# Designs tried in a protein design run: designed miniproteins, single chains, continued (3). Part 61

Each design is a single chain, and the fold is of that chain. pLDDT is the mean over its residues in the fold that is shown.

## One batch from the design tools (miniprotein)

Design m10099
Fold by ESMFold2-Fast:
Structure m10099 (fold): chain A 68 residues (1-68)
Amino acid sequence: ATFTATVTRTGSTEIVDLSRGVFGPGSTVTLDNVASVRFLPDGNVVVRSADGERTLVFDPDDSEITLT
């Protein structure tokens, strides 16, 4: 099973999509077919699509994630 991840930037740290670039203040980024959500040792969250083509990286203190 896969999920849709919706990440909304609420603070100053950017949301980074490694394939598409960075997203500005108040931006919402939706990633379909999510297979993994992981916390990195630096505190960032990594969201990856099942096909491996898209990867989001964000600071959980400055962005909210919803999985559906």
Scores: mean pLDDT 80

Design m10100
Fold by ESMFold2-Fast:
Structure m10100 (fold): chain A 84 residues (1-84)
Amino acid sequence: SKEEEFDKFVEKIRQEMKEELKKAYNTKTPEEILRELDRLVLKAYQELVKKAKELGITDFSKVAEKVQELRDEMLKELKKLKES
């Protein structure tokens, strides 16, 4: 279904964001890591909007909700890395 294709794409974006954030964590200052997070979130929003349009999804509030979930998950990943 269109929703399943969208959810798979969200999962792909989630994994890419986690990988890029881990690279940033190992090489950047805390301030640079937060700027990188903001850049990754903006990129995710743009890619998810494009994918939603391709799939004919008209409820863009779902895109905003998924982007917010991704941002919150990335913040939790940073906290876990700091606590490790």
Scores: mean pLDDT 82

Design m10101
Fold by ESMFold2-Fast:
Structure m10101 (fold): chain A 77 residues (1-77)
Amino acid sequence: KKKEISLKIVALKMQALAMEVAVWLGEIDPALARPAIERVRKLIDEAETALKNGDYETAEKKVDEAQAIIDRLEAAA
């Protein structure tokens, strides 16, 4: 479980970086993307904290919330 959640967190970090690059390249409206990316980063930090504390349920919930935000942002692009 911990290894699976860790891999999902790494994937989310890479997706968040890709979204920032897309904003820099002008591919996504920064007014839509920046608040979403900020929320994703906060959720990633919360997921990492929960994972370190052995709270896998909270970590997975935070990962799922972050992924949903990224999916909606990609759909809007």
Scores: mean pLDDT 80

Design m10102
Fold by ESMFold2-Fast:
Structure m10102 (fold): chain A 74 residues (1-74)
Amino acid sequence: MTEEQIQLVLENEEAAKAILRIVLRGEHQGLSTEEIARQILAYLEEHFPDLLAQIADPEAFARALARYLREKLA
């Protein structure tokens, strides 16, 4: 997954805030990156399906986004 796809989602303020909350809660709960990625994907599928339609591999994207945000928050 490219940095451009991560920026595309994070430029949406509502999606970015929700995803950051998912990552922070997941880290607090001791969830794995894969578990956090599944929560991100489920959230985007329910609330931002049009954003996911612009992403060729949503599952790989969610894993990359979860890793990216965990590294930035550490």
Scores: mean pLDDT 79

Design m10103
Fold by ESMFold2-Fast:
Structure m10103 (fold): chain A 71 residues (1-71)
Amino acid sequence: SVEEALKILDTIGKLPTAEEQALALYLASGVFKALGETEIADIFSEAADRLEAGEDPQKVLEEAKKKIKEL
């Protein structure tokens, strides 16, 4: 659900490194995809890719949160 996805994003944002945040986003994306929540899965996967590309974690996570709220 949107509510669960937002809670997971908040938890991921508290992880100490961008590498851990990206891994957690990929894992969560896989779980949401398995549950049939493909739009949420894609948002998480895209956010993980952006973190791996070296983008600012705070901005990436805030934009992911906004995209999920728009669902």
Scores: mean pLDDT 85

Design m10104
Fold by ESMFold2-Fast:
Structure m10104 (fold): chain A 79 residues (1-79)
Amino acid sequence: SHAEAEALVAEGAALAHTDPLRAARLFLEALRLDPRNVHARNGLASLLAPEDYAAVARLVDAGDWAAAERVLETARFQP
């Protein structure tokens, strides 16, 4: 639901500085519940290098959640 997605977004935002991989996973989970959630997409875009964000966004749009998670494992996070 949208409310559950927003709760995951809030948790991800709180972890973005200390645990960027966990934050990115929370944003991805929010997108699984609400694929057009602007806050979750913006959260991922702020954490990931542009090329990694583009890959995740494309996989989310395709519904390939497993491949999106694998991109996060090798992603470069913004300082």
Scores: mean pLDDT 85

Design m10105
Fold by ESMFold2-Fast:
Structure m10105 (fold): chain A 51 residues (1-51)
Amino acid sequence: MMSDDQRQQRWDQIVRQEQVYIDNGQRLPDDLFQQSVDDGIAAIVRGVERV
């Protein structure tokens, strides 16, 4: 379980990491997505907020 503060920190970290791949035109690795799933933020990381 994660606190709201912990979730915010990890969300920011993963989003920044993901942006590096996207900005460089690289495919987002499955490992990054699985890590975000484990942290409970996978949908946000992959842009669910866009819809």
Scores: mean pLDDT 59

Design m10106
Fold by ESMFold2-Fast:
Structure m10106 (fold): chain A 90 residues (1-90)
Amino acid sequence: MGEAFFSDLTDEQAIALVEELLSHLGKPVDLGELAKRFNVPVAGEVKDKVIVKEIYMLVDGKSFRIRTVEEAKEAIQLGKVDGIIVIYEK
């Protein structure tokens, strides 16, 4: 398992990125190319395609598991989005 962290996101960027990640859940995705497309920084080993297993949103220091776009929209209402954590398999 690996981990990637997307930071410096607006609420709009966070929702759009979550929607894209959820559409590829369990499928190969290039997280570095997603970071470029959404114009957001990403930390972690993201050179090759990975299988996204879990998505978490950090809001005011609290971690929320995201399984739907609706859950992400609810999470952003709770405070400031600190980032998105992606747990993946190489």
Scores: mean pLDDT 85

Design m10107
Fold by ESMFold2-Fast:
Structure m10107 (fold): chain A 120 residues (1-120)
Amino acid sequence: KEDLKKVLELAKEMLKKVEETTEKIKKAKTAEEILEILEKFYKEFEKIAEEMLKISKDEKIKEGIKKILEDVKELLKKVKEMVEQKKPAEEVKEEALKELEYIKKRIESLMLEIENKIKE
């Protein structure tokens, strides 16, 4: 079950990236700055997710990773649309922070599932 331990380490990296990105967005002043932060976040997050998918042999864990990656992709798409619609920076920030909190909780749930499988 060494694959599960490695996937758990990468899930912890995902969580750290979400927390770091949340703090950067809180400090952002413009909608365009928020979009730039999320684009960089998505590239880093996708790389971690792809590494997890290469290592993981558990189909349920793989589905969890794919769903979280899709959540991040949808967040990026939504923020891009809000920027194109010239939404106020405060509105874009609130939406991004809300979705990042949701993604964080999903990563924490995935981590618990991986930890439980390691202990079995």
Scores: mean pLDDT 88

Design m10108
Fold by ESMFold2-Fast:
Structure m10108 (fold): chain A 88 residues (1-88)
Amino acid sequence: SKTFEGTVVDVEVLEDGTTLVKILLDNPEDAKLLKVGDKVEVTAEDGRKFRGVVEKVEFTEEGAIVTIRMPKEASVLKVGDRVTITVL
Protein backbone atom coordinates (compact mmCIF):
# COMPACT_ATOMS: atom_id res chain seq x y z
CA SER A 1 0.00 0.00 0.00
CA LYS A 2 1.13 3.61 -0.71
CA THR A 3 1.57 5.76 2.43
CA PHE A 4 1.99 9.56 2.61
CA GLU A 5 2.40 12.10 5.44
CA GLY A 6 0.83 15.52 5.74
CA THR A 7 -0.73 18.24 7.85
CA VAL A 8 -4.45 19.03 8.20
CA VAL A 9 -5.16 22.53 6.77
CA ASP A 10 -9.00 22.52 6.79
CA VAL A 11 -11.86 20.53 8.37
CA GLU A 12 -15.45 21.10 7.21
CA VAL A 13 -18.53 19.24 8.50
CA LEU A 14 -21.11 18.96 5.72
CA GLU A 15 -24.92 19.05 5.98
CA ASP A 16 -25.09 15.26 5.37
CA GLY A 17 -22.88 14.69 8.46
CA THR A 18 -19.75 13.71 6.50
CA THR A 19 -16.47 15.56 7.07
CA LEU A 20 -14.24 17.05 4.34
CA VAL A 21 -10.63 17.15 5.49
CA LYS A 22 -7.93 18.96 3.49
CA ILE A 23 -4.39 17.69 3.98
CA LEU A 24 -1.23 19.43 2.75
CA LEU A 25 1.22 16.70 1.74
CA ASP A 26 4.81 16.88 3.03
CA ASN A 27 6.00 15.85 -0.47
CA PRO A 28 3.95 17.42 -3.34
CA GLU A 29 5.13 14.66 -5.73
CA ASP A 30 3.15 12.09 -3.67
CA ALA A 31 -0.08 13.79 -4.83
CA LYS A 32 0.59 12.41 -8.35
CA LEU A 33 0.06 8.91 -6.88
CA LEU A 34 -3.41 9.84 -5.51
CA LYS A 35 -6.56 9.82 -7.65
CA VAL A 36 -10.14 11.01 -7.13
CA GLY A 37 -12.12 7.97 -5.93
CA ASP A 38 -9.18 6.30 -4.14
CA LYS A 39 -10.16 4.67 -0.86
CA VAL A 40 -7.81 5.76 1.91
CA GLU A 41 -7.20 5.34 5.63
CA VAL A 42 -6.15 8.48 7.52
CA THR A 43 -4.23 7.87 10.77
CA ALA A 44 -3.89 10.66 13.36
CA GLU A 45 -0.84 11.01 15.67
CA ASP A 46 -2.84 9.53 18.59
CA GLY A 47 -3.50 6.38 16.52
CA ARG A 48 -7.14 7.12 15.59
CA LYS A 49 -7.99 5.85 12.11
CA PHE A 50 -10.63 7.15 9.71
CA ARG A 51 -11.58 5.70 6.34
CA GLY A 52 -12.47 7.97 3.47
CA VAL A 53 -12.45 8.64 -0.25
CA VAL A 54 -10.25 11.11 -2.14
CA GLU A 55 -12.56 13.83 -3.51
CA LYS A 56 -9.99 16.30 -4.90
CA VAL A 57 -6.26 16.71 -5.47
CA GLU A 58 -4.99 20.28 -5.97
CA PHE A 59 -1.57 21.80 -6.68
CA THR A 60 -1.24 25.25 -5.08
CA GLU A 61 1.60 27.70 -4.29
CA GLU A 62 1.58 26.19 -0.76
CA GLY A 63 2.01 22.66 -2.18
CA ALA A 64 -0.24 19.69 -2.92
CA ILE A 65 -3.58 19.54 -1.05
CA VAL A 66 -5.70 16.38 -0.94
CA THR A 67 -9.39 16.67 0.02
CA ILE A 68 -10.75 13.48 1.61
CA ARG A 69 -14.42 12.81 2.44
CA MET A 70 -14.58 10.96 5.77
CA PRO A 71 -17.26 10.01 8.34
CA LYS A 72 -18.61 12.46 10.96
CA GLU A 73 -16.13 11.22 13.61
CA ALA A 74 -13.24 12.71 11.59
CA SER A 75 -14.51 16.18 12.72
CA VAL A 76 -12.24 15.65 15.80
CA LEU A 77 -9.26 16.41 13.52
CA LYS A 78 -7.89 19.96 13.81
CA VAL A 79 -5.90 22.31 11.59
CA GLY A 80 -2.21 21.63 12.29
CA ASP A 81 -2.69 17.91 13.08
CA ARG A 82 -0.12 15.53 11.60
CA VAL A 83 -1.67 12.61 9.71
CA THR A 84 -0.67 9.62 7.62
CA ILE A 85 -2.68 8.71 4.48
CA THR A 86 -2.62 5.05 3.35
CA VAL A 87 -4.17 4.05 -0.01
CA LEU A 88 -6.29 0.92 0.40
Scores: mean pLDDT 86

Design m10109
Fold by ESMFold2-Fast:
Structure m10109 (fold): chain A 73 residues (1-73)
Amino acid sequence: SEDAKIEERAAYFKKIVDAIAAMSVDDLAQLLLSLDGNGVQGVTQALASHMSPVDAADLTTRALELGVRRARE
């Protein structure tokens, strides 16, 4: 049924969000640097569904800054 597919997709999405939220800042930095702007926004929105939008934006910004800093050192 349609409802069963929606619930399965929601469970899968939650697993992806939980996995991303469980990533170290270093692993998150590598992931974000491998993505374009749309991909980065998608990860930020996924995190925002698990934590506050402010915390998700701060985490994404901090991870990107760390990744850029390490790449330049």
Scores: mean pLDDT 75

Design m10110
Fold by ESMFold2-Fast:
Structure m10110 (fold): chain A 99 residues (1-99)
Amino acid sequence: SEEEVKRLAEEALTAYENKDYARAMSLVHELLTLVRNSDLKVPEEVKKLGEEGRIKALDTLKGSAPAFLLLADQAEKEGRKDEAYLYYFMALLSVEMAK
């Protein structure tokens, strides 16, 4: 549901702000499953963080970030833009976890 997507997104953003990157990653995986099984859109704040994550991950290429960047690129090419934002968020989390 749209409310469930919003709740998971808010929880993931809060975990990220608190530097609980492992929890944020788990919540983003759950959000990705919901988005994949429906045409639901991610909130604007998740899109903004995904855009920042793309820039930071491309600049750094640490941890699992290259793998998530490749998944994001594939999702964009297939028109699955909301999934791409979540993969960019995962790339950002991978960079933070590798610090």
Scores: mean pLDDT 83

Design m10111
Fold by ESMFold2-Fast:
Structure m10111 (fold): chain A 72 residues (1-72)
Amino acid sequence: GSFEETLAERLVKELGLPEEQARIVASHLNTKGRLPDEALQKELGLKPEHIKRILELNDELGVEDLKRAVLG
């Protein structure tokens, strides 16, 4: 799967985010390189603990995706 798909799946499994909300977050990080705006974060029900873990997962998966790009 793509970076976006993998990140969304991890957010559902680790943070218990609804699939649709996880996809929105993953799409923003994949396409814009940043979290959704603070207003949208609140609408999605993201807590500070969620934000911290999302950024950790994005960093981990971003390193893996970069390695695949260099090796492929």
Scores: mean pLDDT 76

Design m10112
Fold by ESMFold2-Fast:
Parts: structure tokens; C-alpha cells; sequence
Structure m10112 (fold): chain A 86 residues (1-86)
């Protein structure tokens, strides 16, 4: 494949990461509207999405590491919110 195809694949992966981060942030805000912790994590995910969209690779990497550290808490809040709706 050409270098252009590799660049397109990397761009697609980058955009997918930003979309997923925004979806997770939206879910946290919707499922836990009154939880300050959920709002803080949603803001973190929105900041990550913006850094990715702006091609700020250093900021995106820094924020991704913070999201990875908080992934268990994000997962717990999403699971609790979804189960409460069932």
C-alpha cells in the first residue's frame, strides 16, 4: 500500500478514538447528570477528543494516559448507569 493509504488508516483510527471519547463523555453526562465525578470524567474525555481533533499529539498522549488510569472508574460509572436504567 502507498504512504497515502497508511496516512488515511492512521487518520481513521485517530477520528475513531475522538468519536469514542465523545460518546463515552455523553453517556457519563446523561447517566449521571448530578454526579460531579462523572462530570469531571466527561470533561476529561471531551478534552482528549479535542486534543485528538486538533492534532495536538503531545496533549492527546498525556490525556490518554490519564483516561487509561481512570478507565476502571469510567467503566464502573457506565455499568452502574446502564444497569440502573434496565
Amino acid sequence: SSAEEEKREEERKRLAKAIVARLLASMLRTLHPEDPRAQELAELLERLARAIENRDEDEAARLQREVDRRAPEIGRLLDEGVRRMA
Scores: mean pLDDT 87

Design m10113
Fold by ESMFold2-Fast:
Structure m10113 (fold): chain A 74 residues (1-74)
Amino acid sequence: SELEQRRRQLLLRLGDAMGDLEDGELTEEQFRERVAEIARELGADQSTIERLQGSSPEDAVSALAGLGRERVRR
C-alpha cells in the first residue's frame, strides 16, 4: 500500500541519517534538519516537528513510522 511504502522509505531515510550521524558524516544539527524535512513531507504539524527534533534518533524514527500510518487530518 502507499502508506506502507511511505513508511518504509521514511525508515530507510532516517536509518541512513542515523548511520551518518554515528559515523560523523552528519552533525546533530544536520540530523535535526533531516528529521524536520521528512516530518514536513508527511504533513506533520510544526509542534510535532519540533517535538521530533528534540527526540533521540531512535525515538524520532519510531514516531515518524507511526505518523506514516495515521492520516494527519486536522
Scores: mean pLDDT 70

Design m10114
Fold by ESMFold2-Fast:
Structure m10114 (fold): chain A 96 residues (1-96)
Amino acid sequence: KAREELIAYAHEHREKGPHPIVQKVLEVLAAAGRVQDDGVEAMVAAAREKGRELGLPEEITELLVEAIRAYHAGRLEEARRHEERLYELLLREIKE
């Protein structure tokens, strides 16, 4: 639901492209994905490092880390809870 609101917001403001904070989140996820074959701790390290480089809020970076760990462990319900919390924080940052 927060995800749907975030998508609707992006559609309404599509001429500006994705919000900078959303772009940073996507770059953190891409960095983690590039090292997925090296295991979950490598993915976590890559996510934290990219989050620091981009100046992403620590709260958002740690939610991404917890989602990565939950997905890797097969705990999909827990991962979805972390994703929903992430979407809530992103929507809050965008709406100000």
Scores: mean pLDDT 75

Design m10115
Fold by ESMFold2-Fast:
Structure m10115 (fold): chain A 56 residues (1-56)
Amino acid sequence: GASRAEKLVAQRELDEIEALLAQGLSYGEVAEKLGLNKSAAEIRRGYENGKAILAS
């Protein structure tokens, strides 16, 4: 399972991604809005991993 600190970081990052997805943005557009040099697949993986960390 993840530590409390890891869960806090994951929650913050997940909240930012979820807020943008709720606006109808794609994962690629989320990367653009957050200024990340990452693919849509990398953002999707990060979102899925963040949810898994919070569930542990």
Scores: mean pLDDT 76

Design m10116
Fold by ESMFold2-Fast:
Structure m10116 (fold): chain A 67 residues (1-67)
Amino acid sequence: SLELGEQAIEAAANGDYDKASELVDSLPEEYKPLVELAVQTAIDLVKKGKSKEEAIKEAKELLKKLL
């Protein structure tokens, strides 16, 4: 679901990769690659020096466009 995907994005942006992975694993197979892309986007944005808030916002907007 969108809500689980958004929670996975937030967990990953905070560095809680284990929680993000567990949330993604709970999704139907058809949604996993879309949510994984959004999660990876949040991680990459934080590594590039964006704030966690900005990374979460952009990743959530990406997820909404993919769903």
Scores: mean pLDDT 84

Design m10117
Fold by ESMFold2-Fast:
Structure m10117 (fold): chain A 96 residues (1-96)
Amino acid sequence: SLDSAIEQLQKAIEAAKKGDLKTAIKYLESARTSLLEAQKKNPDNEDIKKAIDYVDKAIEAVKKGDIKTGIEYAQKALEYAQKAKEKIEKEQQLKE
C-alpha cells in the first residue's frame, strides 16, 4: 500500500533526524516492502519505481554514516510515493 509506504518513510525520516539509525533503517526497509507491493499492482508507474530507487539509496547512505544524504534520499522517496498516490487517486475518481 502506498499509504503504508508514505507513513513508514515519514517515520524513517523522523528516526534518522533523532540519530536513531537502527529504527530509521527498519522503517526504510518496511517502506521498500510496501512500495514493492504497490509496484506489483502498478507495474508501469514510474513514480513508484523512483520511490524504490531513492529508498535503496537512502538505506545505503545511512549504512555508510552519511545521514544528511540518507535523509535527503528518503525525502525524495516520500515525494515520489506521494506523487504516485495522488495520480492513482485522481485516476480512481475519474472512473467512479
Scores: mean pLDDT 85

Design m10118
Fold by ESMFold2-Fast:
Structure m10118 (fold): chain A 70 residues (1-70)
Amino acid sequence: AVEEALRIADEVATKVLILLSDKLTPRQITEIHEELRRKAVEMAKAGVPVEEIRRELDKWARDYIAEVEA
């Protein structure tokens, strides 16, 4: 369960990095990756289904991208 959540977090972080690489510092990229992984693990430990974790991480990423693009 936790391993699957971390895989989803890594996938979402990679998508954010690809889209925002020119707008983010290496430090910000690392912080985003760690934040997504932390959120995924917390949700998995709370018993949240993997599909819900993916939706929440995708929403977080979309909101973050929109904020940076604004």
Scores: mean pLDDT 81

Design m10119
Fold by ESMFold2-Fast:
Structure m10119 (fold): chain A 96 residues (1-96)
Amino acid sequence: MKVTDAEVKLAVADIYLAVGNLADSKGDYETAARLYKKAADLYEQAGASPEVIGEAYRNAAIAYAKSGKVDEAREFAQRARDLGNEKYAEEAEKAI
């Protein structure tokens, strides 16, 4: 089958998520947060499910909270909630 623009964006988003996880594991929480945000933006552009997008926003919020960026953490927790991902929003808020 022909590779679509959406499939390319999903694959690139998965790479950003994986590199974000690597940064988080090394304690580079600010870099992890930026990479998770980029993954979420690409998932949204690709038309991924609200659950996939919300998980990336939760990961960004937790990473921002760990880096001391509470306002950014709250913003991304709210973005997860706005997508209907209450569980992911609650997990993000617990990190603040």
Scores: mean pLDDT 85

Design m10120
Fold by ESMFold2-Fast:
Structure m10120 (fold): chain A 62 residues (1-62)
Amino acid sequence: FSEEELRAIAEGDPEALARLREASERVAEGVGKALGLDEAQTQRLAQALFDIELETLRRSVE
């Protein structure tokens, strides 16, 4: 992500948040496949990664 995109995510821009969510889903899909998780478990992992990354970015700009 660019600095401008990270700022947009921290500010709650819907399009930037959608891109972060997509990235989190990609990571969760790879990890889920490696660990043999079902679709629901993989989606929960994606949400957790999204939440962690968003909190980290918000802490960085505050």
Scores: mean pLDDT 77

Design m10121
Fold by ESMFold2-Fast:
Parts: sequence; C-alpha cells; structure tokens
Structure m10121 (fold): chain A 95 residues (1-95)
Amino acid sequence: DEEEREGGLFVAISLLRLALTLAKRYGIEGAVEILRTRFDAPEEMVELIRKLLEAVEKGDKEKLKETVREIAKLMGVESQADEIVEFVLNYADIL
C-alpha cells in the first residue's frame, strides 16, 4: 500500500528530526531520556537513536549509514534507508 509506505518514511524522518533537535538542545543523554519518558519510545529504538546521535557528533558517516539502515529496518522502511540517510546528513549540516 503506497499510503503505508509514505506514512512509514514520514514517521521515520519526523522521529529523527525530533531526536536531532533534542540532541542539539539537551545533548545526547537528554535527547534519549526525553524520547524514553515523554514519547514512550521502545528501548530498542532509543538505543539505535543514541548510536545515530553519537555517529553524527563524531562525523562518522559510515556508522551513521549503518545505524540509519537498522532504524529503517525496525520501522519497516528499509527500502527507503538511503532517503533517510540523505535527510540526516542534510539536517545535521544545518545544526
């Protein structure tokens, strides 16, 4: 279903945008705590987001791509992982 595929990508991008924005304001630990407590994010997702934020902070593009693919797989949008990588790289550059 085309609508379900678009919805999944939108949710993934929205979650990562939120995580990156929270990390800029509160740091990595602050961002993951807010996602865990205020947004009731699953622990598996929180740990993947932590790894992503650490990769962004270190400028590790290879680890960033690897972690985005794991997040995309967990969210059922693995086929769109490259679009999510492009979003994260572009968003991180303007932080």
Scores: mean pLDDT 78

Design m10122
Fold by ESMFold2-Fast:
Structure m10122 (fold): chain A 91 residues (1-91)
Amino acid sequence: MEEEIEKDIYTALALIYIHLARKTLSKPELTPEEIQEAVRLAEKAIDLAEKSGDKKTVAEAYRVLSQAYRALGDEETAKEFEKKAEEIEKE
């Protein structure tokens, strides 16, 4: 039961970080510092999502990281993270 509660907490926290990263990336004007913050938030979301064991949340975290790297101008890295998200969802 405690293990289930811990996983639920990790999923909830991961979703919060995904939301914050998405919100940062949705601003009308993005500074390099704001994009780097979105990367950091997405990386934290990945760590939490992996601890949760929820593959859908892990995949969403990687999609947010991909979006952040596209905003940074790194399309190659963005495509790599998008493919990783697809692979995780396909099992």
Scores: mean pLDDT 84

Design m10123
Fold by ESMFold2-Fast:
Structure m10123 (fold): chain A 79 residues (1-79)
Amino acid sequence: GKEKLLEEALRTARNVAERLEELKELALSGDAAKIAAAGVVAVEARLAADILEEAGKLEEAERAREVAEELIEAMREGM
């Protein structure tokens, strides 16, 4: 019953990685709403990483965590 969650986690991790440059621009924008939007995606990436790690997808989990960390760092700069 966890197959759909794993597929969604893989999709989320891939989408966030592909959009990382765009999301970092939102995080660095100085606009509270744009920073908040980047923050939501960072949380989604961390949740995806946790699901991937539990499923034994360690390489995908590491990439998702790295993406989340880059977004969090950019958000700190944008605040």
Scores: mean pLDDT 83

Design m10124
Fold by ESMFold2-Fast:
Structure m10124 (fold): chain A 81 residues (1-81)
Amino acid sequence: MSEAEKLKAEFEELMKELEKAIEEAERTGSREDVGRVAAILAEIYEVYSKLKELDPEYAEEKLPELTKLTERYFAIRERVR
């Protein structure tokens, strides 16, 4: 398997976990769950940075979805004060 294929698989898995973590944080409103979202998002951006170099077409395709999830994270973070 190519390095790009491995990173794509990792990115897809992390995106799935991010969506679940966001849904949980939206449901609970807990600072712990918001922290979990932040940690997963940091990992996703690290993988995304590598994908932008190795497969820019795939990275560009996934950017709108990643941006939308990032915006949901900021909305949750703002509500949990």
Scores: mean pLDDT 84

Design m10125
Fold by ESMFold2-Fast:
Structure m10125 (fold): chain A 87 residues (1-87)
Amino acid sequence: MEEARKRAERNRELIDKAAKEGKSVLVIAFGASTTEEQARASLPAARKILELAVKEGDEIILESFPGATPAAKEALRELKEYVEKLK
């Protein structure tokens, strides 16, 4: 619990720093309530948003919380791999 909050605070610091530098930040997070159907339905839109963020040089944060469903973890893994291919 405390570790997850500490990670969220670090991500917040990255967001604040990016904003001060005139950069946008994209955050995509899936948690324990994300179903497989919801995760899959979100992927096409998430990929388009990630393509734009990478092109614009935005800071990208992809999050998997403790207790995230297997479907949520898989979706985030796919998005992380997609982002790395765009770089």
Scores: mean pLDDT 69

Design m10126
Fold by ESMFold2-Fast:
Structure m10126 (fold): chain A 95 residues (1-95)
Amino acid sequence: ENEKWAKKAEEMAEESKKKYKDFLEKYKKSSEESQKFYKDAALNYKTSYENFEKAYKLLKDGGKPSTAASYYSAGSINYSGGLVNEKLGKEVEEK
């Protein structure tokens, strides 16, 4: 039963999608050096939620477990990239 992994993928997709929307708006309002990092954060979070949504679908369907794991991994990597770029953007904004 892939229920636990499917639920986690769904939760991570929703969280990443929310962060994408938040940082896309922050990017649009920023005109400083932080703008580049917030743009990269938004892109990372978008790629993250798209991959977690694909993982969720495959985990719910019960087929292609290696493909589902690949999408889950890609979602996780991009989520981490988003966190790094978010932090860098805030650090530059504080200067």
Scores: mean pLDDT 84

Design m10127
Fold by ESMFold2-Fast:
Structure m10127 (fold): chain A 57 residues (1-57)
Amino acid sequence: SSAEEQLIAEFERRWGAQLHGDEVERAALHAWIRRVLAEHDWDVAAARATIEAQLGA
């Protein structure tokens, strides 16, 4: 979805460097973001807050 793609792109931009170019770790980050968004019934603001709390942002 558009919201899913935007949230993934946002955190890829903010946290992608910490993954050291590991595509498996990057895929895991994307899968986790999608899971968090689904857990919050696709509420982007709530999902963003949860992700930020977990990543220390």
Scores: mean pLDDT 77

Design m10128
Fold by ESMFold2-Fast:
Structure m10128 (fold): chain A 80 residues (1-80)
Amino acid sequence: SLKEEAEKELERGKELDSQGNFVQAAEEYRKAGELFKEAGDYVNAAIAYSLASVAYRKAGKPEEADRLEREGVRVYIENT
């Protein structure tokens, strides 16, 4: 299911994050957020976007971090 695929991407992101691969971690977290959103799981989508934002910030990509933070807040507020 989309939710199971989202959870797999979330776990890949966590592994990459723990290894210091912050850009790749952020990309996997963002994919997880998109899949959770498609599945209608807006709470987990918002969490995944927040994790992606933090990972981009660790990677020195504040513009990308800000975009994902805004998307996560938007998804949460508009759908919950």
Scores: mean pLDDT 87

Design m10129
Fold by ESMFold2-Fast:
Structure m10129 (fold): chain A 101 residues (1-101)
Amino acid sequence: LVERFREALGQSFEALAEVVRELYAEHGAETVRRILRETAEALREYLLARAREAIEEALASGELSPEAVPAVAALAEELVRALVEGRVPDLAALLERQDKI
């Protein structure tokens, strides 16, 4: 992944992960997990649409190689799924893994 795309994607998912952690602290993990499950499909569709737009923009600007698109798309879907399931993703480890591709 190119540095700018990695930073933009990481910042977006980090912000969402922080909100989820804050909600866990205030309302408890069980309550937050239930709410995320109930809104899971709408949240997943929204976040995946934003991820696809970011990928398309990076491709158009030349910041992302076409060969990396499947890996980046899979990473985005994994991060969205983790957030929706109430798991805080390890963004640094996941992004570092994609740097090897």
Scores: mean pLDDT 61

Design m10130
Fold by ESMFold2-Fast:
Structure m10130 (fold): chain A 67 residues (1-67)
Amino acid sequence: MEEAIKLIEELAKKNNGKITVDEAVRALQEAGIPLDIAVDAIASLGKTRELTLEEAIKAVELAYSKL
């Protein structure tokens, strides 16, 4: 979990506090979360394009809760 949050925070720093859905999915996969779990966690937030840092962290927590 901590490693995924670190990746998300680094992405937010690069993109003025915003993370694309695609970047968030990739960060979760790099942290060892299966693609289907990552996509489902992000979809649960109702976001299709961009996430805030807070929303991306919620997606990480949701994905890990499904493991």
Scores: mean pLDDT 77

Design m10131
Fold by ESMFold2-Fast:
Structure m10131 (fold): chain A 85 residues (1-85)
Amino acid sequence: GASAATLQELRNLLAMLGASIEAKDIDSALKYLEEIERLTETMDPETRAQLLELLEKVRKAIEEKDFEEAQKYVMEATKLVADSE
């Protein structure tokens, strides 16, 4: 499994992603998505696969400018990471 430090960094990045989506800052949101995706390489394969699926849904929602749907998937990703501790 991921270290406690990695899980805390994932939670911090997910919070920054959520804040960027709330601000409708697409450039920052996409940057944080890329950083989260990179950090998931240190997670167990099952949790990583679930998280990547949620992040893909966030990306699609941002591209469609559906910020409410994007926030829903960020919340689901945050819960998945929290449940992985």
Scores: mean pLDDT 84

Design m10132
Fold by ESMFold2-Fast:
Structure m10132 (fold): chain A 95 residues (1-95)
Amino acid sequence: MYKEQIREETERLVARLEELGAHEAAEAARKVAEYIIKHIDTYKEEEQEGFVKAFRAMLEALENAAAAGRDVAEVVEKLLAELKELLALLEKKEA
């Protein structure tokens, strides 16, 4: 159910990060989404919905910062850190 939604939300987030020149954050988002999609059947529906909401919230944070005239670089750095931490946690659970 949520696999396609996770892909769509990730593609939107990645496109926006690439537009901002945040290539490392875009790559981290791709890796997190690829891992989640590869293992999608191991997650409960509520967890899958949580991933959709998380990617939406990340994009919304970037758009809100841009609309408010805030420095989007700070939001990008925070998102990159969160994505790297999430990827590490996901990889650790595979063992």
Scores: mean pLDDT 80

Design m10133
Fold by ESMFold2-Fast:
Structure m10133 (fold): chain A 93 residues (1-93)
Amino acid sequence: SPAVEALRRGAEEFERLGKESKNPKVQAAYELAAGGMRIAARDVERGDYERAIKVFEDSLEYAVKLAKQADPKEAERLEEIGRRTLDEVRAAM
């Protein structure tokens, strides 16, 4: 599924960015967003597209809010990458 592949790639990118971060709160934000993408991928595999999008959007929103508390520029980066992945997922559904 192109949507599942987009979510898996997004999760891997966020996991990498989290590992590269020296700020524990930014690391936690990337890990939270990656986790949401992995849950959303399972929901897509089950055919539950509405739940997949909601889980992704909710986890991304919370991750961005968390990252903003530590690093507003990194929060912007997380939001831009997350939005791009969400657009790819929606286009693939």
Scores: mean pLDDT 88

